# Designed miniproteins, single chains: the designs that were tried, part 37

Each design is a single chain, and the fold is of that chain. pLDDT is the mean over its residues in the fold that is shown.

## One batch from the design tools (miniprotein)

Design m1265
Fold by ESMFold2-Fast:
Structure m1265 (fold): chain A 89 residues (1-89)
Amino acid sequence: SMQQLQAQMQQGQQYIDESVKIITQLKSKLDLTITDLSSMQQATQQAIQGAKDVAAKSGVTNPDLVDQLNAYVGKMSGSTSQAQQLQQS
């Protein structure tokens, strides 16, 4: 009947509306996570630059510190890329 079809259409629309709300909330949370990861990556890159600046001033290089910071940035970059792929899918 027409009443049954209208009821099913209303339930379908409510399901869509609720799904959109959930997706929007998840995207917002993912955006915050990406922002936090990006901020941490930037802070780590600034620390690498600071280490290089100190080395240039003193004539001494700390390769262990630079290598460890680069490895850390690499791990965070991988996590950020995964989060971005989830946001776009």
Scores: mean pLDDT 67

Design m1266
Fold by ESMFold2-Fast:
Structure m1266 (fold): chain A 60 residues (1-60)
Amino acid sequence: IAEEVAKLTGVSVEAAKLVIEMKLAGKSEEEIIKELKEKFGLNETQARFAVAATDELLRL
């Protein structure tokens, strides 16, 4: 799943793993976006797309 998210969104596998971990922990979309921007240097659009793609793949 993390490798599939990374391939679809263009983010690193580590960034995709962070999104999955935070989603499973019940973190809000805004918290996940903040972490992606701070830790991986993603812009707003990339971060939102990574969250959306993870939601689709995990059906959360």
Scores: mean pLDDT 75

Design m1267
Fold by ESMFold2-Fast:
Structure m1267 (fold): chain A 60 residues (1-60)
Amino acid sequence: GPLSEEEARERAEKVRRAGEAAGKPEAGQMGSDGLLEGGRQGDGVLAERLGVRGILAAGG
């Protein structure tokens, strides 16, 4: 569903941290930026593409 701006930022932060933890900081940056921009509607498609859907689900 759609995310608020604050939620989108928190989700982007988790994506970025996940990317860094996986040794892919560039992917985390892209996910953070792309998720926030596309996440204006907040459908989470970018998070799924980056493979962090599970992190968003687990983190709530």
Scores: mean pLDDT 54

Design m1268
Fold by ESMFold2-Fast:
Structure m1268 (fold): chain A 65 residues (1-65)
Amino acid sequence: SSIEEEATAAMLAIYAWTLGADRITLSGDGVSVEITAESEEDAERLRRAAEAAGKTVSTVTVTIR
């Protein structure tokens, strides 16, 4: 449901913030997400979390800073 999808997106955003990642963004379709992380390890953790939450990962960007 849309409400559960929004709640999941909020949880993933908090998770990304906790890992020091730049962001995780839910696309307008409510199903796909874009991940931006500062390391490949954090990107992999976020990708697995998104997939476990039933989301499709459309884009993963690793920006080394």
Scores: mean pLDDT 67

Design m1269
Fold by ESMFold2-Fast:
Structure m1269 (fold): chain A 74 residues (1-74)
Amino acid sequence: SMEEVKKLKKEVDENVAKAKKMPPKEAMRTLVFTEAEITTYRMLAFLEKDKESFELLDQKGKEVDQQIRELQAA
């Protein structure tokens, strides 16, 4: 549901903020697990034909992926 997706979005935002305060290895692990969670919910939204939830989760997944790429480049 959209309410569940909004809750997940908030949890993802909190995890990204926490990762910025973590040592690099712990930050990477936190971001990778967060990406896996987003990927799972995005896949469920796709199977349920929930386009709005899919698009929101896809955008959020790209944001987390960018954070992972920046950590790998550092």
Scores: mean pLDDT 84

Design m1270
Fold by ESMFold2-Fast:
Structure m1270 (fold): chain A 78 residues (1-78)
Amino acid sequence: SAREAATLEGIVAYLARHLDERVSISELARALGVSPATVSRLLRRHFGSLEALQEELRREAEEAAERLRRGEVSPEEL
């Protein structure tokens, strides 16, 4: 659904902006204007867990930063 897609996009975008800190399900729910149950359900369905998604996003960001440091990717691609 459009609402589910928008919520998933919001979850990923919020976590990508907060990679240097721990984010809770309650924090995501408040930021996105949805219930904690909705956030928890979507995370389980699509990513397995909040922790798994946060770790994957941090790993991707670290790899991108490493490539940027070596001059292999431009800053606008991060």
Scores: mean pLDDT 80

Design m1271
Fold by ESMFold2-Fast:
Structure m1271 (fold): chain A 85 residues (1-85)
Amino acid sequence: MPTPELRKLAESFRDKLGAALATAQTWAEQDSIANQYRAEGVAAARKLAKSQDEADDAETAVGNAVLRASMTHSPADSPPIPGAT
């Protein structure tokens, strides 16, 4: 299972990636940002990992953070209409 440190790192990356993806205007920019953050996140998480199991958890946590951010932040999607009924 992921350590609290790995979860914290994944959550931090998710938040940072979400903010970065929000500035992306094209799919190419979003893909570039996601790939960069995933690569750096995996490297950082692997440095934090003490064992192979922790390294696998780190890769999974970073991957899930990137995937979740990408699912909620898409330059192709219309922004939700703010406003009550």
Scores: mean pLDDT 64

Design m1272
Fold by ESMFold2-Fast:
Structure m1272 (fold): chain A 96 residues (1-96)
Amino acid sequence: GEGDPPVEVSQSRLPSSDVVVINVHLGPGLDEADLEEILARVREIMSTIDPEEEVLILLIGTGGGAEFALNELKPRLEEEFPQATVAVLAAIGLGD
């Protein structure tokens, strides 16, 4: 929508692991305003997590979101949260 980023951010935990997973779903048409909004949401989640917990930030990109994740978002997250592992997953669009 107008001013709304095509982004979903959620958290989960693997049942067999002490790893906290932050899932960031990224759609097409992302810009610098979307980058700052995603960073703000990740910061809020990170502030609730113990510094000693292992964190995986999983960037799930569709429709060009994977390129944005790899080139813009991943470097910024790695700089701000060096304790977290940042991974990019390119999701193939369902339906031709």
Scores: mean pLDDT 73

Design m1273
Fold by ESMFold2-Fast:
Structure m1273 (fold): chain A 90 residues (1-90)
Amino acid sequence: MEGKKLIEEGKKEYEEILSKLSLGHSEEEVEQSLKLAKETYLGINPGKYEELAKQQGVLDLGKKIITYHSKKLMEPLERIEEGKRLLKES
């Protein structure tokens, strides 16, 4: 199904971009930054980013992922979303 293919392709592109962005960061920072970026970028809970960012020690990488590479992350995440939509219709 084309839906599955779009999700797989989007996931691979997303991981590639984040691998570049995450250079020099710890595994814990990458994991937490990915959760923060995913929730904010996918619109699952955009307000949660603001709340987390108020805390001292919130991952600087998460803010950079959202702000600095939002345009580059948009395309693969949109492909994942479209793939999910096609799977619901099938």
Scores: mean pLDDT 62

Design m1274
Fold by ESMFold2-Fast:
Structure m1274 (fold): chain A 92 residues (1-92)
Amino acid sequence: MKVKELVEKAIKYAEEALRELEKAGPQHQDAIDLARKAVEYLKKALEDPSFLDEAIRYLSGALSTLSPEHQKAIDLFEKALELVREAKELLE
């Protein structure tokens, strides 16, 4: 996979996870805010790969705030994080 294709897939998974959290309600606002920043930095990374580290930080932050009842969102964020890490490895 090329870096751009990996980042585009990561954006799709992160956006799907964000939609799942938004349905869960305002008690998940910390995770929602971190996920929104992750998506913002992933979109920036399409133009400038230096933003991938910021995207990784925010995706990891969102994951750390989630409890097991949000397993679908957790799985989607983990898939996004794996793709972003792979994209970063391809640049090195």
Scores: mean pLDDT 81

Design m1275
Fold by ESMFold2-Fast:
Structure m1275 (fold): chain A 100 residues (1-100)
Amino acid sequence: SLDELALALALDLAIVVTGAKNALEVVETVPAERLNALRERVRALLERELSPEQLRELEEFINSMKLNTREEAQKRLAFLASLNPALAERMLAAAREILG
């Protein structure tokens, strides 16, 4: 679902911008309010800026990976950047704003 996709990407963004090792460290160290704000921003950006076909391709790629470590987060964000580099930059900027 779009909500599950937005959560997965919000966690990946948080891992990368905070330097966390995995999603568990993010959940333990980042206030839930900030993570939820990032999730809502990511959801809105995904719905606005990706086509239904691009959303499907992104969801399939994310679902192909089972681990929520920094390496997988970097790979998923690189795939997002391959679909829409400007969107990836906006999401990283939003994550730095909300989580910094």
Scores: mean pLDDT 90

Design m1276
Fold by ESMFold2-Fast:
Structure m1276 (fold): chain A 68 residues (1-68)
Amino acid sequence: SPMDKIKKITKKYIKKMKTAVKNGASKEELLGIFKDAVKDLSKIMEEANTPEVSDLVHEGLGKMQDIM
């Protein structure tokens, strides 16, 4: 389902960002990871076109911004 795809992608990018922070990544490197996450999640959001999917994407992106 689109919800499962978003959860999987969100967990992947959160893990990647947390690992990058632990390894001393720059703000530019973190922004790069975030932009990749936005691209992947936005594609699913547009294809699914439901409020539930949109809300889950925004929640996931918010969690990533909290890491930066």
Scores: mean pLDDT 85

Design m1277
Fold by ESMFold2-Fast:
Structure m1277 (fold): chain A 69 residues (1-69)
Amino acid sequence: SVEQLVFRAELRKFLATEDLSSEESIERLARMIKSAIDQGVLSEEEALAILRELGVSEENLRRIRELLK
């Protein structure tokens, strides 16, 4: 969908400018994802698949998954 393409572009921009070793950056990323899920843009599993495709580590994916609860 167009909404998913826009979200993927926003994720790429975030990952290019933010340091994921920072807890604050992980929390901001999780909030962006939760907002998109809550708006019906994509599912949690689709969001995590996109992050994995964009090179986010399995450790950081686990941290994000926990914050989405």
Scores: mean pLDDT 84

Design m1278
Fold by ESMFold2-Fast:
Order: sequence, then structure tokens, then C-alpha cells
Structure m1278 (fold): chain A 98 residues (1-98)
Amino acid sequence: GPKSATSSSGKLTLTASKSEVREGEQIVLSPAVSQPVKEVKWLLNGKEPPSRFTVSKSGNTYTLTIPSAKVEDTGIYEAVAYGDKPERGAGVEVKVLP
């Protein structure tokens, strides 16, 4: 029978519009959520993203937009979705070239 794996109820998948860009280009990040989510928190290298990034929500669709990428925006991006329990997806690496 199926083991009740309480530690793995699906991972949130985070998608970046581009994984490598040049400085000044736009990047959009979107988590794929399969359940109702009340909020999504965004992290860049485990820290809060810069205030110049745009966070938007439309229904259950959440996006993080980097309107003009900087080399310092290079790193691992994560989303934490808060529904009935917090879920974290696999980090997405984004590289910004000068």
C-alpha cells in the first residue's frame, strides 16, 4: 500500500522566464501552485529581494518581476507559498551578465 509520507506532499515548482540575462533585461519568476495559497514570500540567496523588484498577485497567480536586472541580482531565487502549510520549491539559479 502507499506509505503515508508526511514529509513529501509535492514541491512547489519555481519557473524563471530566463535563467541567464544581460544587465538591463527583464526577468519574471512564477511559482506553480496546485492548492489555494494565501501569500508567497520571495527570497534571493536566502534574503529579502531588493525593493526595486515588483511583486504581483492575480487570483492564485503570483509573480516576481525584475524590471531591469543588475549583476548583483545573480543568485538562487526561492518562493515560499503559505496555504494550509508553508511549502518551498526548488531554488532557481538566475545569472546576470554585465
Scores: mean pLDDT 73

Design m1279
Fold by ESMFold2-Fast:
Structure m1279 (fold): chain A 65 residues (1-65)
Amino acid sequence: SKEEIAEEIAKRTGVSLEFARAAIDLLEKRPDASVQEIADELAKRFGVSRTAAANAVIEARKLLE
């Protein structure tokens, strides 16, 4: 399920479960967006570094494939 994927993203990257859910939602809504575009939006929304956001987005894409 998407919830299980979100839990795995949070576990692997140390981001919050809410962050992981938002990453999944953005990746599904914007499949052609770059990692940087999705990471920038998530970093802004959650107040985390771009590096932390990018790592979480990369891991999310691996798990959604």
Scores: mean pLDDT 84

Design m1280
Fold by ESMFold2-Fast:
Structure m1280 (fold): chain A 97 residues (1-97)
Amino acid sequence: TEELRARIAAVRPQLEALLQQLFSARSTDVQKQIILEIARILVEVGLSPKVVAKTLVSIAQVLYQLTGDREILDFAKEVAKDLEEGVPFEEVLKKYA
């Protein structure tokens, strides 16, 4: 939707910086932490858990296509599943941090 694009555009500079860090990160653990930080920003902006989940998987799919690292894609899918199942973001952080 146009409204969803406008909400994402408002946080775009911070998200662009995190995506740049994500794509230049040399360790899977650092990439996982950046994905969780992206999720936190999207949740704080007020996006629905389903939209956040879909966005994280889309980012991880692009990263997987460029790097071949399946672990980061599987991680993003697990985080997405927890969010879609209604797990509070604070509990998701405790599970993976």
Scores: mean pLDDT 83

Design m1281
Fold by ESMFold2-Fast:
Structure m1281 (fold): chain A 85 residues (1-85)
Amino acid sequence: MKRKIELEAELALERMKAAVALRLYEEGKISPEEALEILEEVIRRVEELLEEARRNGIEEVAREAERFIEELREKKEEIEEELEE
């Protein structure tokens, strides 16, 4: 339980960071490049949390982290389309 709650809290913090970055991007307050840098950093951190969850056998957190990484990669792809022209 204690390790699970810590990983869940860290995952929630990363979700908040991504949400704030996407909100600022949608409002035109940060560039697509800045948004991509933040999303890449969040993806890297969540991948670390995923590996830690897997090492500790916390499958619920591992699955949530995997889904979040997929969501972030989809958002990153959408923003990258803004930079291709």
Scores: mean pLDDT 83

Design m1282
Fold by ESMFold2-Fast:
Structure m1282 (fold): chain A 92 residues (1-92)
Amino acid sequence: RQEEIAELEARARELEPKAEAALAAGDGKTAAALTEELGRLAAELARLRGAPADGVRGLELLARALAAELEGDLERAAALRAEGLALLAAAL
């Protein structure tokens, strides 16, 4: 668990500047892929730290919503965001 947490944190730190660089370059596809990956890492870290399942699922869906928005799929982004926010609210 401690080794898993450290590895996920290191990977997130590696990907954050790459996602920022892709956004600055206008590379929405790369930014979307990196945003979704960062969201998956955040959700797994939350799970390993004992967050409720609904909270973990909500974080995953919000990351997918951001990725869909960056790709221009506004309908999918809105649907994923609504579901993710509902799950996060249920976890509070």
Scores: mean pLDDT 80

Design m1283
Fold by ESMFold2-Fast:
Structure m1283 (fold): chain A 60 residues (1-60)
Amino acid sequence: SEKIEELQKKYEEKLQKIEDEIQKLLEQKVPQSEIDKRTKELEEEYDKFKEKLAKELESL
């Protein structure tokens, strides 16, 4: 359905933004401890985002 395609696009866009942020940190040569800390924060954000998408899919 069209709704599934829209949710898939949101998933891909969110993942791309997270990857871009991690890549930017790597390019800036920040300490590994800061990268690890930010990666954990982004993983938590992504888990929350996946939970929201799962609820939207359940309502279809």
Scores: mean pLDDT 77

Design m1284
Fold by ESMFold2-Fast:
Structure m1284 (fold): chain A 81 residues (1-81)
Amino acid sequence: SMEEAEALARETLAELLLEAAERSEDPETARLLRELAEAVRAGDAERVDRLLARAAENPETAELILRAIAEAARRVAELLA
């Protein structure tokens, strides 16, 4: 179902963002990635939008997020196939 796919996508992305946060040596990047993971897991679209706008100010942080999104999409597509 779409609800199950959305829940799986949110949880997968949140896990990947938390993994990226743990690997980050920059405390501010790690904090932002953890906050984004919490917002994604909660389905809080307004908070996600605000955190993504903030992340876009740092190209390195933005790239980490884009990689997490791409990997989450890949994993979810494989599970739904």
Scores: mean pLDDT 86

Design m1285
Fold by ESMFold2-Fast:
Structure m1285 (fold): chain A 70 residues (1-70)
Amino acid sequence: TKGGTVSGTVTGPGSAGAKWQLLDSNGNVVASGTTDSNGNFSLNNIPASGEYTLVVTYPNGTTSMTPVTV
């Protein structure tokens, strides 16, 4: 099977409704979305397996960057 999925749960204050972007190794945005009311996010059909960076921007304006392997 080619490609992959990214899913998870963001916890803590501001996790609900947080904006997320998935960046490839070149800094291109390959996917984006918003966490649900429980902080969950999911995306399917990532074009290639590899290393990505998940950028989460919370409603209060704080930002988190997390390496993600697909």
Scores: mean pLDDT 71

Design m1286
Fold by ESMFold2-Fast:
Structure m1286 (fold): chain A 85 residues (1-85)
Amino acid sequence: MEEIQKLLEEGSQLEQEAADALAAGDREAARRYLQQAIQTYQQAKAAAQAALSVETDPDKKALLQQIVDALDGHIAALERLLAEL
């Protein structure tokens, strides 16, 4: 859980740096930060899937599945944004 939280915080920070770069007109920096954010969120998803595979509590399983599903949607959105730059 701590690893997932750390990766989510790191990904969020990278997204903010990408947004700041876009606002400054630096498309190259924005692409780099978006690529790093996508990679970080993919690591968070893998960690959540690993946690889900060993979890026995149905409520915690549901929460981990929601995290995986949310990350899938978010990664796809960032990949679309990156493609439009």
Scores: mean pLDDT 88

Design m1287
Fold by ESMFold2-Fast:
Structure m1287 (fold): chain A 71 residues (1-71)
Amino acid sequence: KLEEKKKEIENLFYGAMIAAMLGDKETVDYYIKKLEDLRQELEAEGTPESRELAELIKKYIDDIKDMKKIS
């Protein structure tokens, strides 16, 4: 369901951000790969709702990469 998918995406994002703050770059890269894989899956699904979630993931990946650059 859409709400469950969104929570899963948020959990991956927060996990990546915590890892970035702790300087665990390997764990950050792992979460980024998971998010990128999920984004591609959602884009392939092709519904308006799945595309919106894919855009959210893309934004989250950008935020994670910015945090990783500082740490």
Scores: mean pLDDT 81

Design m1288
Fold by ESMFold2-Fast:
Structure m1288 (fold): chain A 61 residues (1-61)
Amino acid sequence: KATQAAIKASRAIMDGDDETALRYADEAVRLADPKTAEGIRQALATLAKDYGREDLAERLA
């Protein structure tokens, strides 16, 4: 459940769709338990930084 939303957020980051990335990131964090939510936030923030989107990474972390 949370994994599906996290995957969609990752694809949106790669596509440059910030609004969609934030929507699915919020959904993934909401659906996940606290430990998983922390991992999702860190993974998505790292992906955004890898794509040169430091502003988006800060918003995702």
Scores: mean pLDDT 80

Design m1289
Fold by ESMFold2-Fast:
Structure m1289 (fold): chain A 88 residues (1-88)
Amino acid sequence: SAAIEEEMRRLNEEALELGAKAREAIEAGDYKTAAEELRKVAEILRRMAELARASGRPDGAAVAAGLEAQAEAYEKKAEELEKKAKEQ
């Protein structure tokens, strides 16, 4: 639906802003903050996956699976950064 597409657009914009903050934190050597921001990105991607499944679109399940895979990748990156933060 148009309402779901608009919500997904807002969530995508939020994810992009958090991703940019995570990159800035990595460049500054602030791995703890970077990990926290990437975990927030993963949460947003999982919310977007739920919306994709609820959308009634024929490709909704495939879009959701892609978003869930991206969320898992960001969670793994956050875990790596959390490990680096503990080594500082």
Scores: mean pLDDT 89

Design m1290
Fold by ESMFold2-Fast:
Structure m1290 (fold): chain A 97 residues (1-97)
Amino acid sequence: SELEREMTIGSLRVYYSTNIVSLRKSIQSTTDPALKESYQELVKLYTEALEALEKRDYDKAIELEEKIADHYRTRLHDQKAADVELKQKEILKKLKE
């Protein structure tokens, strides 16, 4: 239904916005330059994903989710976070249908 679609979009919007706020706080408190750079890249990717979502550009949002998941897995060695992002990607694929 259209209501379920809009609720799903709203949940994704909150998810991306919450991660941006959390990562910005981590950037301010982090003294490790490599972690700081990784968190800055994630803020950029989530911000672009949020913009794609607002434009209903699901293909772009899916591409960005793949980059976010890959960043967590390969740069931060956080498989659990990568798996959460892959679940967001599957939600975006369903919204595209």
Scores: mean pLDDT 91

Design m1291
Fold by ESMFold2-Fast:
Structure m1291 (fold): chain A 100 residues (1-100)
Amino acid sequence: SSKEKELEKLREELLEKIREILKGLPEGVVDRVLTVVDYAVKEAIEAVKSGKLSAEEAMKGMKEFIEQFLSTLPEIPEEKKKEILEEIEKFGKKAIEIAK
């Protein structure tokens, strides 16, 4: 669907922004963050598509999951974690609008 294509594009844009925020960190740390964020975003989109969760519930759960995951990574500066969470929040707001 056109909504699915818009969400896929937003996901790719989010991952590229996170890669830029994490620039200069060890490649293994960057790859791990991108893998977990991609997984969480895909799970949230699927929960909305299947009707298991509202868009608002799915985006909130996704953000909370990613925030908890980032809290386990001392290798990432706190300011960069904050920047990632701000991008996740922006993604969530756009995803909710697309789901309407």
Scores: mean pLDDT 88

Design m1292
Fold by ESMFold2-Fast:
Structure m1292 (fold): chain A 104 residues (1-104)
Amino acid sequence: MEKEIEELLEEARRAAEEAERAAEQGDAERALEAARRAFEALKRLIELGASEEVIEEAFEYTMRALEAAKEAARKAGDKELLLEAEILEGLARILYAVEKLIRK
């Protein structure tokens, strides 16, 4: 479990870095795919009962990846990708808020 948690957190970090690089290259679709991977890592970390510190860090990586994807979509004029990124951002925020309430 510990090793899987570390691997998932590293995946979220790499996904954020990939999303930011893809956005710099104008690849909004790749940036959004990376953001989806960060979000899936966040979900899995919550399911595994990772610490609040790890979940918060994974949430921060997910938000970084989503911001990169939204920025790339805006620059590309891709309204559909922007909407998908905004929906995913809303889901990530709700998931994190619910998890914080459960642990409170």
Scores: mean pLDDT 88

Design m1293
Fold by ESMFold2-Fast:
Structure m1293 (fold): chain A 103 residues (1-103)
Amino acid sequence: SVADLVAQINALSTTLSTTTDVAVRIANLQRLSDLVSKSTDPAVLQAALDALDTALSVETDVAVLQAIRDAAMVVLKKSTDKDLILRAIGLILRAIGKILDAE
């Protein structure tokens, strides 16, 4: 259900905010991408963008930033709403900017 997908995304967002392990953060971002790939519902896409925005704001690891970028691209592919499309594009560009600054 949509509610179950949103709940799982919110749980992954909490784990991303509390976990310091790079491999665990990447695995959680890959799981988030998988959950997003199963839905076009705006509530699921919005929850994913909120989770990715929170993760991106504090992330400095290039491999994790790449996983955030890749997850945001999945959201973009699933989005038909103009506001969600613009949020996803903005998040992708910010992730790319952080990757370039780290390299």
Scores: mean pLDDT 88

Design m1294
Fold by ESMFold2-Fast:
Order: C-alpha cells, then structure tokens, then sequence
Structure m1294 (fold): chain A 98 residues (1-98)
C-alpha cells in the first residue's frame, strides 16, 4: 500500500541523512589525522547503512515496483549514489595507507 511505501521511504531518507552525517565525520577525521581505528569505525558504520539501504531498495522493488515505479526508481537511485560514494571513500582511504 502507499502507507507502507511511505514508511519505507521515511526509513530510506533517515538512512541517507545518517550516511551524510557519517561522511562529514569521515572528512573531519581525515582532516584531523585521526587514528586508523577511528576512521575504520566510521567506515564500518557507513557500510552497515549501505547494506541496510541495499535491502530496502530490494524490498521496494519486490513490493512496490508495479504500483509505484517512480518512487521505487527514486529509492534505487538513492541506494546507488550511496553505494558509489562509500566505495570511493574506501578506495581513497586504502590508498592513503600506502
């Protein structure tokens, strides 16, 4: 139903906001030359959010694609942007360790 979709969209938006806050913390930790343990913890938290977003995007496609294709596409786009951002940050950080 639309009400169930709106609850899922609210969770997606909350996760996107949490990811943005962690990205700001990641950038600050890099700027402050924080220990690897601190940066690894932030990346682990970001990874958990990415995994949750992936599950929500899959649930949205399974449950709502036929009735609400536009809203499902918006959720999938948000997941894709988050996944790409996370992968890029991980690669950049791994390269900084060398």
Amino acid sequence: SRAELERLRAEVDALAAQFRALMAQFNQAIDDNAPDSVIDQILAQMGAIVDRMRRLAAEAERRFRESFPKEVLEIQMKEGVMAVAYASLKVSYENLKK
Scores: mean pLDDT 89

Design m1295
Fold by ESMFold2-Fast:
Structure m1295 (fold): chain A 95 residues (1-95)
Amino acid sequence: SKAVKLAEEALADAAEGLALAAEALQPGGTLSTAIAAAILAAGGEFLARKAIELAKKDPDPEDRARALALARAALALARAALALAREALRRLDAR
């Protein structure tokens, strides 16, 4: 299912974004890592939302349920990752 594939891609991007955001928050974290985290988190959120809309139109109830569960997990993770990436960007934009 295209919805399942998009949801899996969204989850992977959100997880990578979260890992990079956590890395950027460590001592010696870089602006480039924080930017990469924000891009991956935003991309994961976008793909998760698209996967949810596509899943709602999926005629297979099992694929629909799987895609919705994965996409909702990806959306929550992407939002958490984006919040951490924004905090990393804020700290690295030190006055």
Scores: mean pLDDT 87

Design m1296
Fold by ESMFold2-Fast:
Structure m1296 (fold): chain A 76 residues (1-76)
Amino acid sequence: LGTITISSVKLTLSNLLTRAHSVLKNKTIVFQGVYPSLAEALIAALAVAKAVPQRVDVVIGLLTDGNYFVSVASEK
């Protein structure tokens, strides 16, 4: 597992995608999802990290609806 970046500021999906892209630039997105809690988002990200043989970086952000957006990327 590489870096986990968590944003506690409520953002629109578009703003979160832009921030995730800047953090995960030059990497391949292997998973994206939306979860009702930070704990569920972290569990999902860790499950993906265990399944992917390469180092992965994770971005988690709070959406305006109260759900958490997860993006996981690998270096391939």
Scores: mean pLDDT 75

Design m1297
Fold by ESMFold2-Fast:
Structure m1297 (fold): chain A 89 residues (1-89)
Amino acid sequence: MKEIEKLVEELKKKIEEYKKEKDEEEKKKLQKEILELRAKLNELLAKEKDLEKRKKMVEMLGELDKLMGTPEEVVEEGIKEAYEILEAE
């Protein structure tokens, strides 16, 4: 469990750094680091048997997915889709 706990801590730290970072090149660097940590965490999640630990990891991965799935382009596309849905109703 030391490896999982360490990765979760590093991931949380990187996510916080990413959220407050204004420099585009540093942001890209943090994105790559977050992706690498996520890949390691995914492998550990697949091997995890403890439901509570699994839930915590899934919640963290959900926040990471939100960040990684929302580059500015994807956020703009999501807004457009939401607007189209509102027009349909």
Scores: mean pLDDT 63

Design m1298
Fold by ESMFold2-Fast:
Structure m1298 (fold): chain A 85 residues (1-85)
Amino acid sequence: MAQMAQLLADAKAVTDRALEYLDQQRRRSSPIYHPQLDTMRTLIQGQYDLIEKAYRDGNLQQTQQLTQQLKDMADEGFRYLRALE
């Protein structure tokens, strides 16, 4: 339980950071990039929802795997978005 709670907390922190950064970029960037930013926001939120489901189901391995996928997704997306600055 403690390990799963920490994974959920980590996933929440990554999600909140990613969504805040995407929101900031949407306000600062050209409208041409808004559909990509909106798509990334939807994908990040969807991934977090899957992590919450795995947590509720008590599936430690799936929670770990989905949390790592979320971190990888956020890191790749942030790398792309920083290039737009």
Scores: mean pLDDT 80

